# Designed miniproteins, single chains, part 98

Each design is a single chain, and the fold is of that chain. pLDDT is the mean over its residues in the fold that is shown.

## One batch from the design tools (miniprotein)

Design m3416
Fold by ESMFold2-Fast:
Structure m3416 (fold): chain A 103 residues (1-103)
Amino acid sequence: EKEKLKETLKKLEEINNLIVEAKRAIEQGDYEAALQKLDRVLEKIEELAPYLGQKEIDRMKSLAEEAKQAVEQGDKEAALAKLEELASHNQRIKLELQTEIEK
């Protein structure tokens, strides 16, 4: 149980690092790099499916896909906004899981 929670936290940290890299690429106008990072985010979210509830996975995938669509359309503001929402959602899940480990 504790090992499963730690593995979930590690995967969420990996996703957050990819989000930070994607945001940086978007800010620099490197949309090719941003799309590559977003594809990795979607892949890592799918790896979380056995560890998190379907509602959480669906929300994370939706936000990442919306960010990817915004990048494909050249909408930097929309892309950054969706990634910020995804990062905030990810941080909430991490805090909930950290609280569970402390119990």
Scores: mean pLDDT 84

Design m3417
Fold by ESMFold2-Fast:
Structure m3417 (fold): chain A 70 residues (1-70)
Amino acid sequence: APLPVGPAEAFLPADADIREQASPEAKRVPVSELRVGDGVFPLFDGVYLPAVVTEVNAEGVRLRFVPPAP
């Protein structure tokens, strides 16, 4: 594949589904309460993936996905 493996980043809108745990039943965290460095589980491509907040602004949140343990 032409794409490298490794940590990926995504920018999600302010209404994005972000949870405290990797579960649809976990508590949803409002984007307005997020801070840089927070560990969260955003809904991305139908899955809640572990991620760290790298940026928060009025338009949404930028997240860096945590790679699975080796």
Scores: mean pLDDT 73

Design m3418
Fold by ESMFold2-Fast:
Structure m3418 (fold): chain A 60 residues (1-60)
Amino acid sequence: MIGKLPDEKYTVVVFDENGNLVGEFEGTAEDARRIVREKGLPTLVLDERQRKAWEEDKKK
């Protein structure tokens, strides 16, 4: 592979002030950064590997 930049997808999980889940968004690192900036709410940014674990935990 010639590319050194991770072609990773990110999932941004947005919470309200009380820690309740408000929304989930998928995109690149650039998209994740933009969503965090626009929402101004507590957020959890999950890389592709972390998103996989999160989705697997939801199915249990």
Scores: mean pLDDT 67

Design m3419
Fold by ESMFold2-Fast:
Structure m3419 (fold): chain A 80 residues (1-80)
Amino acid sequence: KPLLSKEEARQRVDELRKKANEIIDKLKQINPESAELVKKQFDEAFAEVDRLIDAGKLEEAQRLIDRMEVGIKKLEEYIK
């Protein structure tokens, strides 16, 4: 089973942060209350993935990154 390196994981997290910020900004224009909740959940998830990467738990980090990517795609479809 392929594992992300720390560098690859950090790069994917950076890309997800950019996408999450764009989605949150769009959601703020539609529903500010939902945007605040979503922002809090993403902030917590990003803190957790950073912790996993720093701890060298790359398999757990990869799984969380994959879940976050799915969540972002679902939010994109919901906002459109």
Scores: mean pLDDT 82

Design m3420
Fold by ESMFold2-Fast:
Order: sequence, then structure tokens, then C-alpha cells
Structure m3420 (fold): chain A 80 residues (1-80)
Amino acid sequence: MPSIDEIVAETYKKMEELKKKALESKDPKEREKILDEIRKLASEASKLVASSGTREGVIKAAEISLTASGLIVDIELEKK
């Protein structure tokens, strides 16, 4: 069972890699798929972290979801 910090760090690393791929993609359809991957990654990681049953886990789950939403907005605004 990985620690909450390990799950959070690995999730953020994967989200940053997906953000780079989305920003480097010139194909709107490919970009949309990457946005869906970010949403799915955040949802799965948030559930896993929240399953710890701790206050810290619940807070970190909310932070993961908010971070993913921010990344999606950044990608959409940087479509230029």
C-alpha cells in the first residue's frame, strides 16, 4: 500500500506529462483525448487517496481534483 504522498506525487507527475503532450499536440481530437485522460487519472487517484479514511486523505483527494481542473483550463486557454 503506497503512502498518500507517493500517490499524490506520482499522480501530479503523470498529469504534468499529459499537460505537455496536450500543449505539443496540434490535433484538437488528440488534445480532447488527453483532457479525458487527465480527468480519469484525477478521479481514480482521488478515490484511492480518499479510501485511506483520514482527514489528510480527503483533503489531498480534493486538491488532486482541483489541480486537474486547473490543468484542463490552462490547456483550453493555451489553444492559441
Scores: mean pLDDT 79

Design m3421
Fold by ESMFold2-Fast:
Parts: structure tokens; sequence; C-alpha cells
Structure m3421 (fold): chain A 99 residues (1-99)
């Protein structure tokens, strides 16, 4: 979905009139764009690592099995999670358009 994320965001916003849902979509877009920049970066600063850890903890991706996960893997998992959340919001927006 990474290649089509912007298209999905635009479609979701087009279908969504509710202010709370629009805010959720915009927040997902901001998080996704930041994660993509970090994923493309050759190195990560301590602040960037803390941001990744904070989001991973928020989404429950904080190594529940005691496996030492790289920051790159955490970024990829977070991106997948945000794409899944966006698709859910798009589906909700489509259903809301019917009523």
Amino acid sequence: MEKKFEEIVEEALRLTEDEAERKRIEELKEKYEKLLKLLKSPTLTEEEKEYIEELAKEYGLVDPEGIKTSYRTQLELLIDELEAELLELLEEAKRRQEE
C-alpha cells in the first residue's frame, strides 16, 4: 500500500465529511510521511529512535515475544499498521456515505 498511500488518503478525505474522521485521516498521513522519511534515512538519531519506540509501544509492537527487532523492522511494521488503519477508515467512510 505504501505506493498508493497518498491516493487512499485523498479518496478517504473525499468520501469523509465528518470532522473527527477527517482529523484521524490527517493524523495517519502525518505519521506515515514521518515514518517513510525515517525508513529512507541511512542513519537514525536518538530522537528518531525514541519516536519509533513511542509509536511501536502505542501500537503494541514493542517486542511482545522478547525478540530484538531492528528499528528498520519496527518502521516497516508501523507503516503496515498505519496502512491497515487508513484502509479501515476508508471502509468506514464508504459505509457512512450510504448512511
Scores: mean pLDDT 72

Design m3422
Fold by ESMFold2-Fast:
Structure m3422 (fold): chain A 86 residues (1-86)
Amino acid sequence: GSLIDSLYRAILHDIENLVKQKVSPEDLEILLKLIENGDETVPESLSPALKRLHRGVLELKSLGAGDERLQEIIDAIKKAIETVKK
């Protein structure tokens, strides 16, 4: 696939792994807000996995990924938050 498609799939896989690893819903909510606000930096307290996910989203944006792909990632994170909330 294209570079954008490959990165998009990697990001979705990383989100799925965060759900499987039972990451804190609060940390996912922080990540979601940073992505929705277009913040280029993250708190040092976020886990390496969440920092990698954020960097992946920034890389997709830099490569010119369309709004629909970015919205799908936002929606996947929102679904992940609902899945890890108990």
Scores: mean pLDDT 83

Design m3423
Fold by ESMFold2-Fast:
Order: sequence, then structure tokens, then C-alpha cells
Structure m3423 (fold): chain A 78 residues (1-78)
Amino acid sequence: MASLQQVEGYLQEFAQAMLNKDFEKAKEIVEKLMSQSSPELQEIIREGYEKLLKAKSKEEFEQILEELYKEISELLES
């Protein structure tokens, strides 16, 4: 089971990979996080990933990432 701290670590690595346009590494990170996640958390991660791929600027990307982290935090603290 992924803890909030582990999820935060994966999101940071994912953000770095996406900013570097290393989509293969980003995909690997998402797959690792998904494998350790509940079905409900997997759905949130999937939707967040799709939004991040559509981001047009670094600012938009950071906003989506912050929203994703908040949604995951709320789910795991519930």
C-alpha cells in the first residue's frame, strides 16, 4: 500500500520526468504508483495524468500537479 509520503515522492519524480520530456520514465513512475494504489487512488492518478499531458505551460502543469496532490492527500487521510 502506498503511503502519502511515498505518493509525494512518486509525484515529484513524475513531475521532473515530465518537465524533462522523459515520457518513458514518467510512464514507469505512474505504473509503479498505480501498482501500489487502491482502485480509487488509481482513478485519481489516471485522470491527473491525462490532465498533465494536456498542460500547455509549466504554470498550468504545476497547478494541475498541486490539485492532484491535494486530491490524493484528502483520499488517503479519509
Scores: mean pLDDT 74

Design m3424
Fold by ESMFold2-Fast:
Structure m3424 (fold): chain A 93 residues (1-93)
Amino acid sequence: MVQEEIAAGEPPPADVARAALEHLALLEELLELVEKKDYESVRKLLETVYKATEEEIEHILELLEELLKNREETLEALRAARETAEAVLAAAA
């Protein structure tokens, strides 16, 4: 099964879950900054953490604004994703 070969090269589930939690926390911070219209802080975070180009930052800002149009659904999805990642970490412990 090819999945067995792929799994051998993948990081442990706990490491994947930790990375997911870090990305979720950063996404929540970016959404809060956009909601506050603090675009300068968003640009600095994207440039510093992801080394994003100006074009990538513009595209990400557009996506974040689109997510905020459906704020309730977006926050619920982020909560569900966090709960899933936390459950994986608990199971891996």
Scores: mean pLDDT 74

Design m3425
Fold by ESMFold2-Fast:
Structure m3425 (fold): chain A 89 residues (1-89)
Amino acid sequence: SLEEKKEELLKRLPEVEKRGKELGVDEEFLKKQIEILKEDILRLKTEEEAEEAKKYIDKALNAKNKEEFVKELVEFGIWIGLQLIKEAV
């Protein structure tokens, strides 16, 4: 179900934050991005959107360095924000 997929995504956000810290990403930047992602994940409306969100989380967790991690996290934020805008117009 969508709610089960959202719960799974939310459980993985602390892992994303930990990975960012391990790679030396700024803690204030991480906290802000994770907070935004948490709110946006809760607003997802389809299981397909939740599956795509999972892929972005997997990309961030598999990042080899700080630059790759930040790129994947920002791309996730842009993608998820666009899903929410699409539903608002």
Scores: mean pLDDT 86

Design m3426
Fold by ESMFold2-Fast:
Structure m3426 (fold): chain A 102 residues (1-102)
Amino acid sequence: EVEEFLNLEVEEREVASPLEKFAWAIVNDEPIDIEKIKEELKKLSDEELKRDLARIVRHFIDSEDYDSGIKALEGLIKLFKEIGREDLAELAEKLKEYIKSL
């Protein structure tokens, strides 16, 4: 499951998605309007959310910045639980465990 997810073909975006903006803010300890992010995430499809999550995780794996990847995923797990996306929270937890195994 994790390996299949990480093999998703994801194109780099010219503008960061709401999920990417949240992840980058968490990693850099930058303030972010979490309520605005939650509103924007509700407008995204499951496919868009999964592609955005894959881009975030691939970025940290490819850069070997595992500590930042774990930090981002911990924030994302909390965010997904707060918006009622237990499926994405579970996936993010598995991805966090995968990075810890590297």
Scores: mean pLDDT 81

Design m3427
Fold by ESMFold2-Fast:
Structure m3427 (fold): chain A 83 residues (1-83)
Amino acid sequence: AQDELARASRRLFELSEQARQKYPEKAEEISELIDRASDAASAGDRASFQQYRDQLSKLAGELGEEIGRELDRLAEALARLRE
C-alpha cells in the first residue's frame, strides 16, 4: 500500500513533467488538476475525484488518460491505507 502510493506519486510527477513539455500552455492547469484529484482521493471524495479525472482527459487527451490511470492507482492505494 505505502510502496504503491510512493510509486503512483512518482509516476504522476513524471507525467506532469511530460505535460509541461507537450502542452506548456496547459501545464499549470494539468498540475493543478492532478493536485485536486489527489486531494479528493485522500479525502475519499469520489465525485470530485471523477470530475477532475475527466477534466484531465479532456485537457491532455492520451496523456490525460495515462495520468488518470495513475490517479486511479493512487486512489486505490489510499483506500487500502484507510482499511
Scores: mean pLDDT 82

Design m3428
Fold by ESMFold2-Fast:
Structure m3428 (fold): chain A 86 residues (1-86)
Amino acid sequence: AAAEQARLEAEARRIAELMAARAEEAGFSEESAKKGIAAAEKHSDKKEAAEQLKLLAEGVLTGDLGLIAEAVRLALLNNPEEAAAL
């Protein structure tokens, strides 16, 4: 229902804000992001993880919380346990 979707989006946004803040503090690098995406893409069974990582990397590098939130939202929907590792 719409209520479940709104809750998931709010949770994803909260996580995205924390991740963005930590990435800025740590000096998240474009090179590091590219290496992570390339590693994920090597495993064809991990295409979904590669797409999530790409959205996360783009969001962090551009400061777009919407992209980070979308990556987290997809992770929460598809594998909530793995989302905790992001």
Scores: mean pLDDT 63

Design m3429
Fold by ESMFold2-Fast:
Structure m3429 (fold): chain A 64 residues (1-64)
Amino acid sequence: SSETLLETVRRMLQSMVDDPSTSDEQLQAQVDTIISGIDDPDLQARVRQLTEEALQRKQRQREE
């Protein structure tokens, strides 16, 4: 279940990173909504880490 959730979040984040019309704030807001539905603090921390990595990737794409 947690593995499936993390894979789903990773794919969603990749899609949002690849979409130039999606802002960093919109990406963060979508993730915050997902995190608010997660009761497991370790799972929340993993989702936050994936989000940080995705935002850094999105910034690098804009700077190239």
Scores: mean pLDDT 82

Design m3430
Fold by ESMFold2-Fast:
Structure m3430 (fold): chain A 98 residues (1-98)
Amino acid sequence: SASEEFMARLNAQGILNTYTSLKTQLKEAEAAGDVEKVEALRKQLLDFADLIESSSKEVQKWIDVLPPEQKQRLLQMIQDMQADKAKITQEEAARAAA
């Protein structure tokens, strides 16, 4: 329905805005050499990715009702988040093993 599509768009935009904001802040912190802020933002990205993964049923409901362009954007962002999570997890494991 139009109401379900509206809520799906609002939620998808909220996820996109949060992810984009965290990625921007991380890039700025890395450029500044702010190690403590980089570590805090990496943790926030991991926590956010975990939240989206734990909400997979609700996210799938939004995907099902979104227009094709917004559906593609949300799916791409989820893939990017999963890639970021994998990279951060691997880097932390490598540091712990060294």
Scores: mean pLDDT 83

Design m3431
Fold by ESMFold2-Fast:
Structure m3431 (fold): chain A 92 residues (1-92)
Amino acid sequence: SREEALEAGLEKLREELLAAGVPEELVEEFVELLRKVLLEGSKEQLEELSKELLKLGEELEEKIKAGELKTEEELLLEAVRRAIELIKKILA
C-alpha cells in the first residue's frame, strides 16, 4: 500500500541519514515532519515541496564549492537530498 511504501521509504531515509552522521534526535524530528507532510499533502503540494527542496539543495551545494558550509548546513543538505528521493518514490 502507499502507507507501507511511505513507512519503508522513511525507514530507509532514517538509516541513510544516521549513516551520514546526522544526530538521531534531528533525524527523528525530520522524519516525523516529512511523514506528516507526505500523509497530509496533495500531489501538487508534494511536487512544490520537491521543487523547494531542490532549490535549497542547490544553494547548499554552492556553499560547499565555496568552502563555507557549516556542519548544520551539511546535515541539512543530506536530509534534503534524501527527502527528494523519498518524494520521487511516493509520486512514482
Scores: mean pLDDT 71

Design m3432
Fold by ESMFold2-Fast:
Structure m3432 (fold): chain A 73 residues (1-73)
Amino acid sequence: MSREEIIREVALDILIVAAEFSIEQAEKSKNPENAKKWLEDARLDIEAAFEIDPEDERVLELKKRLEELEKKL
């Protein structure tokens, strides 16, 4: 495995964890404006992760959760 491949995998994992955290914060937020801010952060991380691996099931699941939460706001 090349250094570039390791960096890409680490970046993907970090983005997935960050997006998951942001979605959880949005779900727990009682304030719609705070929820929107967390969903914006999650969206950026998901888009970046999708650019690295568009077929990653974790990324696709997070994208679906994001879209469902955005529809409620």
Scores: mean pLDDT 83

Design m3433
Fold by ESMFold2-Fast:
Structure m3433 (fold): chain A 78 residues (1-78)
Amino acid sequence: MTEEVEKLLEEADALRAEVEAEIAALTDPQKRLQLGVELGVLDLVEWMLRKTQTEEAVELLRKQLERLRALLAEVRAE
């Protein structure tokens, strides 16, 4: 793996832990479902990147990290 890919995977692992902690603390079932779905997408994109190591997989992971960070911020603000 390249240093860039390793860094992205580390960022994904950190964000996953943060999202899992938020889901565990949430009582709202709709917010939990929204975070859970996007977390599942993150796991799938990580799997694709680990298997293929393509530029397209790197871009997909970057976009999913941005989406999940935005959703986490929205959930915390509400």
Scores: mean pLDDT 81

Design m3434
Fold by ESMFold2-Fast:
Structure m3434 (fold): chain A 60 residues (1-60)
Amino acid sequence: GTLSPEAERIAKRLVTGRALTAEDVAALRALPDEQRRAIAEALRSVGRDDLADEVLALTE
């Protein structure tokens, strides 16, 4: 899906980081499910399947 500017900033931070921080988790949980799925898709596209799985696990 299309990333919002906020979701795009989060995705770029995650791509260049090592792991999800508590602040990243809070920001991701504040996003709609569609935006979380779009971030996970973007992370998989750059080979960060580990982070994509963590992002998708926040959907409950």
Scores: mean pLDDT 77

Design m3435
Fold by ESMFold2-Fast:
Order: sequence, then C-alpha cells, then structure tokens
Structure m3435 (fold): chain A 94 residues (1-94)
Amino acid sequence: SIDQMVEGIRKQLEDAKAKGLSPEQQASSFLGQVQLAMDDLVKRKASIEEVEEFTRKVKELAREMLDESVLERVLAGIDELKERTIERIKELEE
C-alpha cells in the first residue's frame, strides 16, 4: 500500500493548503507525514526497494504541490529520512 501512503500524504497536504497554512507549515507537516510513513515501513519489515519506491513517489508529490521557497529543503529532508530508514532496515536484517 505504498500508493495508499502517498495518497494519504497528498490529502493531508491538500487539507493544510485549504486551511491556509504557510509554505513553512506545509513543509513541516509534509516531512512529519513522510517520517511516520518511513517508520511504518520499518515496522512492516519493508524491503529497501519499497523504501526507494516510496521515496521516489513522495519526492514527485513534493515537486507537484510544495512552494519553490521550501522545495529544496524538503527534498533534502526526504533524502535524510530515506538514508536513516535504509540503515534501520539493514540493521534489522543483520
């Protein structure tokens, strides 16, 4: 259900925009939801391939929906979350 996780994040970001949250607040909320999804992937014992697929899809979502002023920082944050998630999965396989 990677597509369902991404759709959930999309809907939360649409709600944040509808409520008039600032680009900074939207970015913070988005990264928080990505972190929760990454934690769920670890709990489910997801493969590194599934983490890569999720990461690719949420980066595309960020490019489509977030303001240019926050985009570079959010993409960097997603990459940091991906690296930590992959490391946690590798440690669980050892």
Scores: mean pLDDT 87

Design m3436
Fold by ESMFold2-Fast:
Structure m3436 (fold): chain A 62 residues (1-62)
Amino acid sequence: SEEAVKRARELAERYLARLDEQFDPATVEKIRATLDEEIKRAVDEGQQQVDDLIARLEAFLA
């Protein structure tokens, strides 16, 4: 759903904000691009993959 994709993007941005405190901007931007590709792949694969990605990102932020 659009809501699940939005949630995944919100969690990805929270994760990237934590990384921005520790790593240089170029490294963070590369990770951002990787996460964007992972979100696109999950959307293409279906709702379960989006839900799994959300669960993984929530675990990283816990």
Scores: mean pLDDT 81

Design m3437
Fold by ESMFold2-Fast:
Structure m3437 (fold): chain A 92 residues (1-92)
Amino acid sequence: SALQDPNPDVRTAALKVLGELSGATQTLVDHFPKIAEPLVKALKDKNEDVRKAALDTVKSILENKPVLEELKKTHPEELKKLLLAAVDALQS
């Protein structure tokens, strides 16, 4: 997938698109287990721009209250892992 592309510019662009899709509640919730692991990896990426884009994408998702409330109900473990990775990224 584009989130796992060897080119950091492609990974950064994919994360920005995902952030813009944070308003698509059904799509994000339904596919959350498949996007959460790539987002966790992107938050730990060796490229600074990829890490910043991943953090911005996570913030966009968390700022969408309907998405956040639905994720708490449907995918609490994946959400917890993503939140812990985002906090770790902010401290590094």
Scores: mean pLDDT 79

Design m3438
Fold by ESMFold2-Fast:
Structure m3438 (fold): chain A 73 residues (1-73)
Amino acid sequence: MKEELEKLLKEHAEANGIKLEDIKEAIEEFKKKNPEFTDEMLVLHLKALLGLIPPDEKGLKLMEELREFIEKL
């Protein structure tokens, strides 16, 4: 996993009281089943979720996609 992605996952995990290792494991499993979903895309979606990208119409859709992904933990 790329260092930038790991740092964003750590921030998200700390904010939501989730273990970083559980999120990392779920993401690796998701990537194995969905190889089109790259680390670069995950970084972009996580930045939107953490509020680093202002919520516009596209940002809201990115947040929903990431939320559904994480809820499948």
Scores: mean pLDDT 62

Design m3439
Fold by ESMFold2-Fast:
Structure m3439 (fold): chain A 87 residues (1-87)
Amino acid sequence: RARELFEQGVRLGEEGLELLKQGKYEEAKRKFDEAIRLFEEAIRIEPSEEGRLGLARVLGGRSIALRKLGKTEEAEEVLARARELAA
């Protein structure tokens, strides 16, 4: 259960990163939003370092997308959460 959610979160995170590289920031944000939801659910079922680092990575991607969309304040909040999870 948790592993399947984790693997789907990883796939959506990779899709989000590819969309960022293409300059499709709104689509990238949407993929990262879904990846965050899946990682949070996976971590609730089975806490893991791999899950926490995966969540931190997609939060970082979301922060970049938000900055590119001009939502700098939201980007800083998301980045702070990512840094806390990676610590």
Scores: mean pLDDT 86

Design m3440
Fold by ESMFold2-Fast:
Structure m3440 (fold): chain A 71 residues (1-71)
Amino acid sequence: SLKEEALELLEEVKELAPELEEEIDGTMRALEDGNYAAALKGLQDLIERLKDDPEAVKLLEEAKRLVEELL
C-alpha cells in the first residue's frame, strides 16, 4: 500500500538521521493513524531540517508524494 511504502521510506530516513528519530516517529504515527494532514506537515518539517542531505530529501519527497495520493 502507499501508506506501507511511505512508512518504509521513513524507516530509511531514520537510519540516515538517527538524531531526528522522535520527529520521524511522530510523522510515522500520524501516517499509521490516517492523519495524512499531520503526516504531510511532519514530512515538510523533516525536508527543511535535512535539506543539506540529498539522499534523505529524496526519500522524504517520495514519501510526501505517496501521502499526497492518500488525501
Scores: mean pLDDT 88

Design m3441
Fold by ESMFold2-Fast:
Structure m3441 (fold): chain A 81 residues (1-81)
Amino acid sequence: SMEELREKARELILEAARFGAETGVPVRLEDVAKYLANELDVSFETALRIVNEEAEELIAAGEIERAKNPITGEEGIVLAK
């Protein structure tokens, strides 16, 4: 269901954000979406849309924040302070 897909996306985003904070390398939402798409056998396009929507909610809730990779300049997520 869409609800299960959103809940799984939220779990993966939070896990990725924790790893990003620990390593100092923000995790790209695209990479989270690839994991979600493969795990639940949904299209990458669908997974990326849901991951982006759930990430915006988590940012609004103060759980995660956007940051740029200092080497690549790519945007990703880290756990909020």
Scores: mean pLDDT 87

Design m3442
Fold by ESMFold2-Fast:
Structure m3442 (fold): chain A 70 residues (1-70)
Amino acid sequence: VEKEAQKILSEASSTVPVQVARLLLGTTEGLLSEEEVNKLKEQMKKDLEIMKKYAELKGDKVKISLINAG
């Protein structure tokens, strides 16, 4: 459980910043279609849910609050 939770957090942390950067670039440049923007939003939501699940497994209410606020 502990090792699996660490792996989930690591994978989510590496993915979310890239997705955010792509979404922001697309919004600024107008390079992304509405469908592509929606796909990126869904991927980001999944990555945030993974991070939230990890925080819940650790009982870390502070991290849960930060995920919900960000």
Scores: mean pLDDT 60

Design m3443
Fold by ESMFold2-Fast:
Structure m3443 (fold): chain A 77 residues (1-77)
Amino acid sequence: TKLLREGAKRAAELAIQYLEKGDLEGAVESLRKASDYAKKSGDDRASRLLDQGADYAEQGDSEKAIELARQAIEELE
């Protein structure tokens, strides 16, 4: 649904803010939530990008996590 796509975008945008502030735990939680919303909306590509972003955030690679989250936001537009 449109609401699930909007929820995924907001969660991904929030994750970018957490990554920019160095809150990796908050970023991972928000990226996983965004991935779930994207998958439920039928956007499997955005869901995969967000899950990969969460994996990179768990590894401490904030730059790659931000890049993947931004790509997912574009996919959801």
Scores: mean pLDDT 87

Design m3444
Fold by ESMFold2-Fast:
Structure m3444 (fold): chain A 81 residues (1-81)
Amino acid sequence: EKALEEAARGHAEGIAAAAEAGDREKLEKLTEIAIGLAQASEKKKLLIEYLVRELRREAAKLSPEAAKLVEEAAKRLEESL
């Protein structure tokens, strides 16, 4: 679903930007928002799959420290299934 993929990409970019900035509070808040949106979605599994994929794609472009934070966010999303 086009809208779902676009939403996932936007959230992943926001989380990645917070991670690269070292803003742990913003990172945590954005991750919780993404989890909440997935939990409220009729397509929860698909949205989580898109979010995790986009987060891992973003992590590949970041510093090692920021990539670790993004991977932790991806793991939390997977655990929310």
Scores: mean pLDDT 84

Design m3445
Fold by ESMFold2-Fast:
Structure m3445 (fold): chain A 77 residues (1-77)
Amino acid sequence: SIASLLKEGEEAFKQGDYEKAIDYYREALREARAAGDLVAEFTALVNLSKVYEKMGDLEEAKRLREEALALAEQLSA
C-alpha cells in the first residue's frame, strides 16, 4: 500500500539510508499519482525533498518543494 511505502521510506531515512528512502518515496509517489491520491502525493513530495536536502542536493530539494507547494494550492482550491 502507499501508506506502507511511506512508512518504509521514513524508516530508511531515519537509518540514514537515503538511497533506499528515495526508492520507497518514489514508488509511493508513483502509486499515489496512479490512484489520484493527492494527499499521499503531497506527502511523498515533501519527504523526497527532505531526503535530497540531507544529501546536499539543494536544487532537487527546492524543485520538489515547489512541486508540493503547487499541489497544496490545488488542494486548497
Scores: mean pLDDT 87

Design m3446
Fold by ESMFold2-Fast:
Structure m3446 (fold): chain A 68 residues (1-68)
Amino acid sequence: SIDEEIERLREAAQAGDRAAALAHADRVYAASPNPNEELRVTLLNAVAEMLRHPDDDRPVRFLREYLA
């Protein structure tokens, strides 16, 4: 379900598993291409967690692709 994908996204982001986090984010976005405010806030929080890892520029591309 989408709720499980959102939870897995948060878990992967917190663990620093960026590949898994992006895969879960892609599935959530594909299931809801026009995410409501709650979903956007959840995705933003997950991306913010990914941004805590200073050696990765991929979050910038993710922000442009899914949240911009």
Scores: mean pLDDT 66

Design m3447
Fold by ESMFold2-Fast:
Structure m3447 (fold): chain A 104 residues (1-104)
Amino acid sequence: MLEELEKRKEELVEELRKLGYEDHAEALEELYEDGLEVLKRLTYGALERAYIRNEPVSKVVEELGVKEVEEEEGLEHLKRFLEDVASIPVNMERGIERSIERQR
């Protein structure tokens, strides 16, 4: 349900803020708001493009001419994208820290 997705978004935003990735947390919140307005036209590729280019999801969906999908499918794409985006900063920073400490 939408409430579960919103709770997950809030948890991811808080985690990013605790790690010092405030800009990423703000981008995630903006992407979530845009995504909710275009649920029926969301694809993972459109979400990824919007995030990388820092463009509104609605604009990217219009430019790509994305076929309308069921709202539930759009929510699954959004949830997967949010989880992937939030995990990248955490995993990348831990990887960089370990590389600095372990590589001579």
Scores: mean pLDDT 58

Design m3448
Fold by ESMFold2-Fast:
Structure m3448 (fold): chain A 77 residues (1-77)
Amino acid sequence: SNLEKVYQEMRDLLDKYLGLTEDEKKAREDIVSKMKENPVLTDEEIDELAKKYNISKETVKRIVEGMKKALELIEKS
């Protein structure tokens, strides 16, 4: 579907510009799944994701903001 293409382009942009590790890519997939259901992640969800993937809360926030920016770029294209 067109939506799946948009999300794949978003993943490619994040990987290119943020230089995500394999663990950070796993966190990204969980973040994508959660944001598809609710576009706003709570502080509790951010903390849970950080603990689950053994990454910093700041890294989770960076991925979330990167997703928002990538989606904006794709929409403009």
Scores: mean pLDDT 77

Design m3449
Fold by ESMFold2-Fast:
Structure m3449 (fold): chain A 90 residues (1-90)
Amino acid sequence: EEEFDEQLAEAIADYITDRTGADREKVRQAIRALLEGKVDEAAKILGVSKETAERMRRLLDELRRSIKEGNYKEAARKAQELIDLIEKAL
């Protein structure tokens, strides 16, 4: 589970960084904070409201669940919503 969370955080951070030129470590740390339930820390890293960070965390939890359940159509939808929300903050 911890290894899965690290791989997921790296994959999302690499995708966003390649598209936006944002600081990879900053994006990775924000996603890791969300995965650990540290919503206030993620909000501070990304410069967003706590409400926005809570929405990001919910999307990330839904993404993780969809992947584990093998529902790749929902996983892709949730990943896109999360990525769009993070990119808008950058």
Scores: mean pLDDT 82

Design m3450
Fold by ESMFold2-Fast:
Structure m3450 (fold): chain A 82 residues (1-82)
Amino acid sequence: MEEKIRKIEELLRERIKDLDELTGGNEERKEHYLRRVAEEIVRLYRSPGASVERIADLLVTKLSLSEEEARELAREIARILE
């Protein structure tokens, strides 16, 4: 599980170039935030009724992504979790 959380963190870091806008440019806060989001995604995916759509909704809420960007990223995350 830890390995999958780390891979999700790496994917989020690569895809969300403007994360500084969300965290005020604080690198430690950025890493902590991504870690929490990755952990929430894993918990959500393991829950009953988990779907790519629910992961996408979480990404919209937590990372202020568009629905299109969130859905694409959610599909990538689902591949890591399978």
Scores: mean pLDDT 75

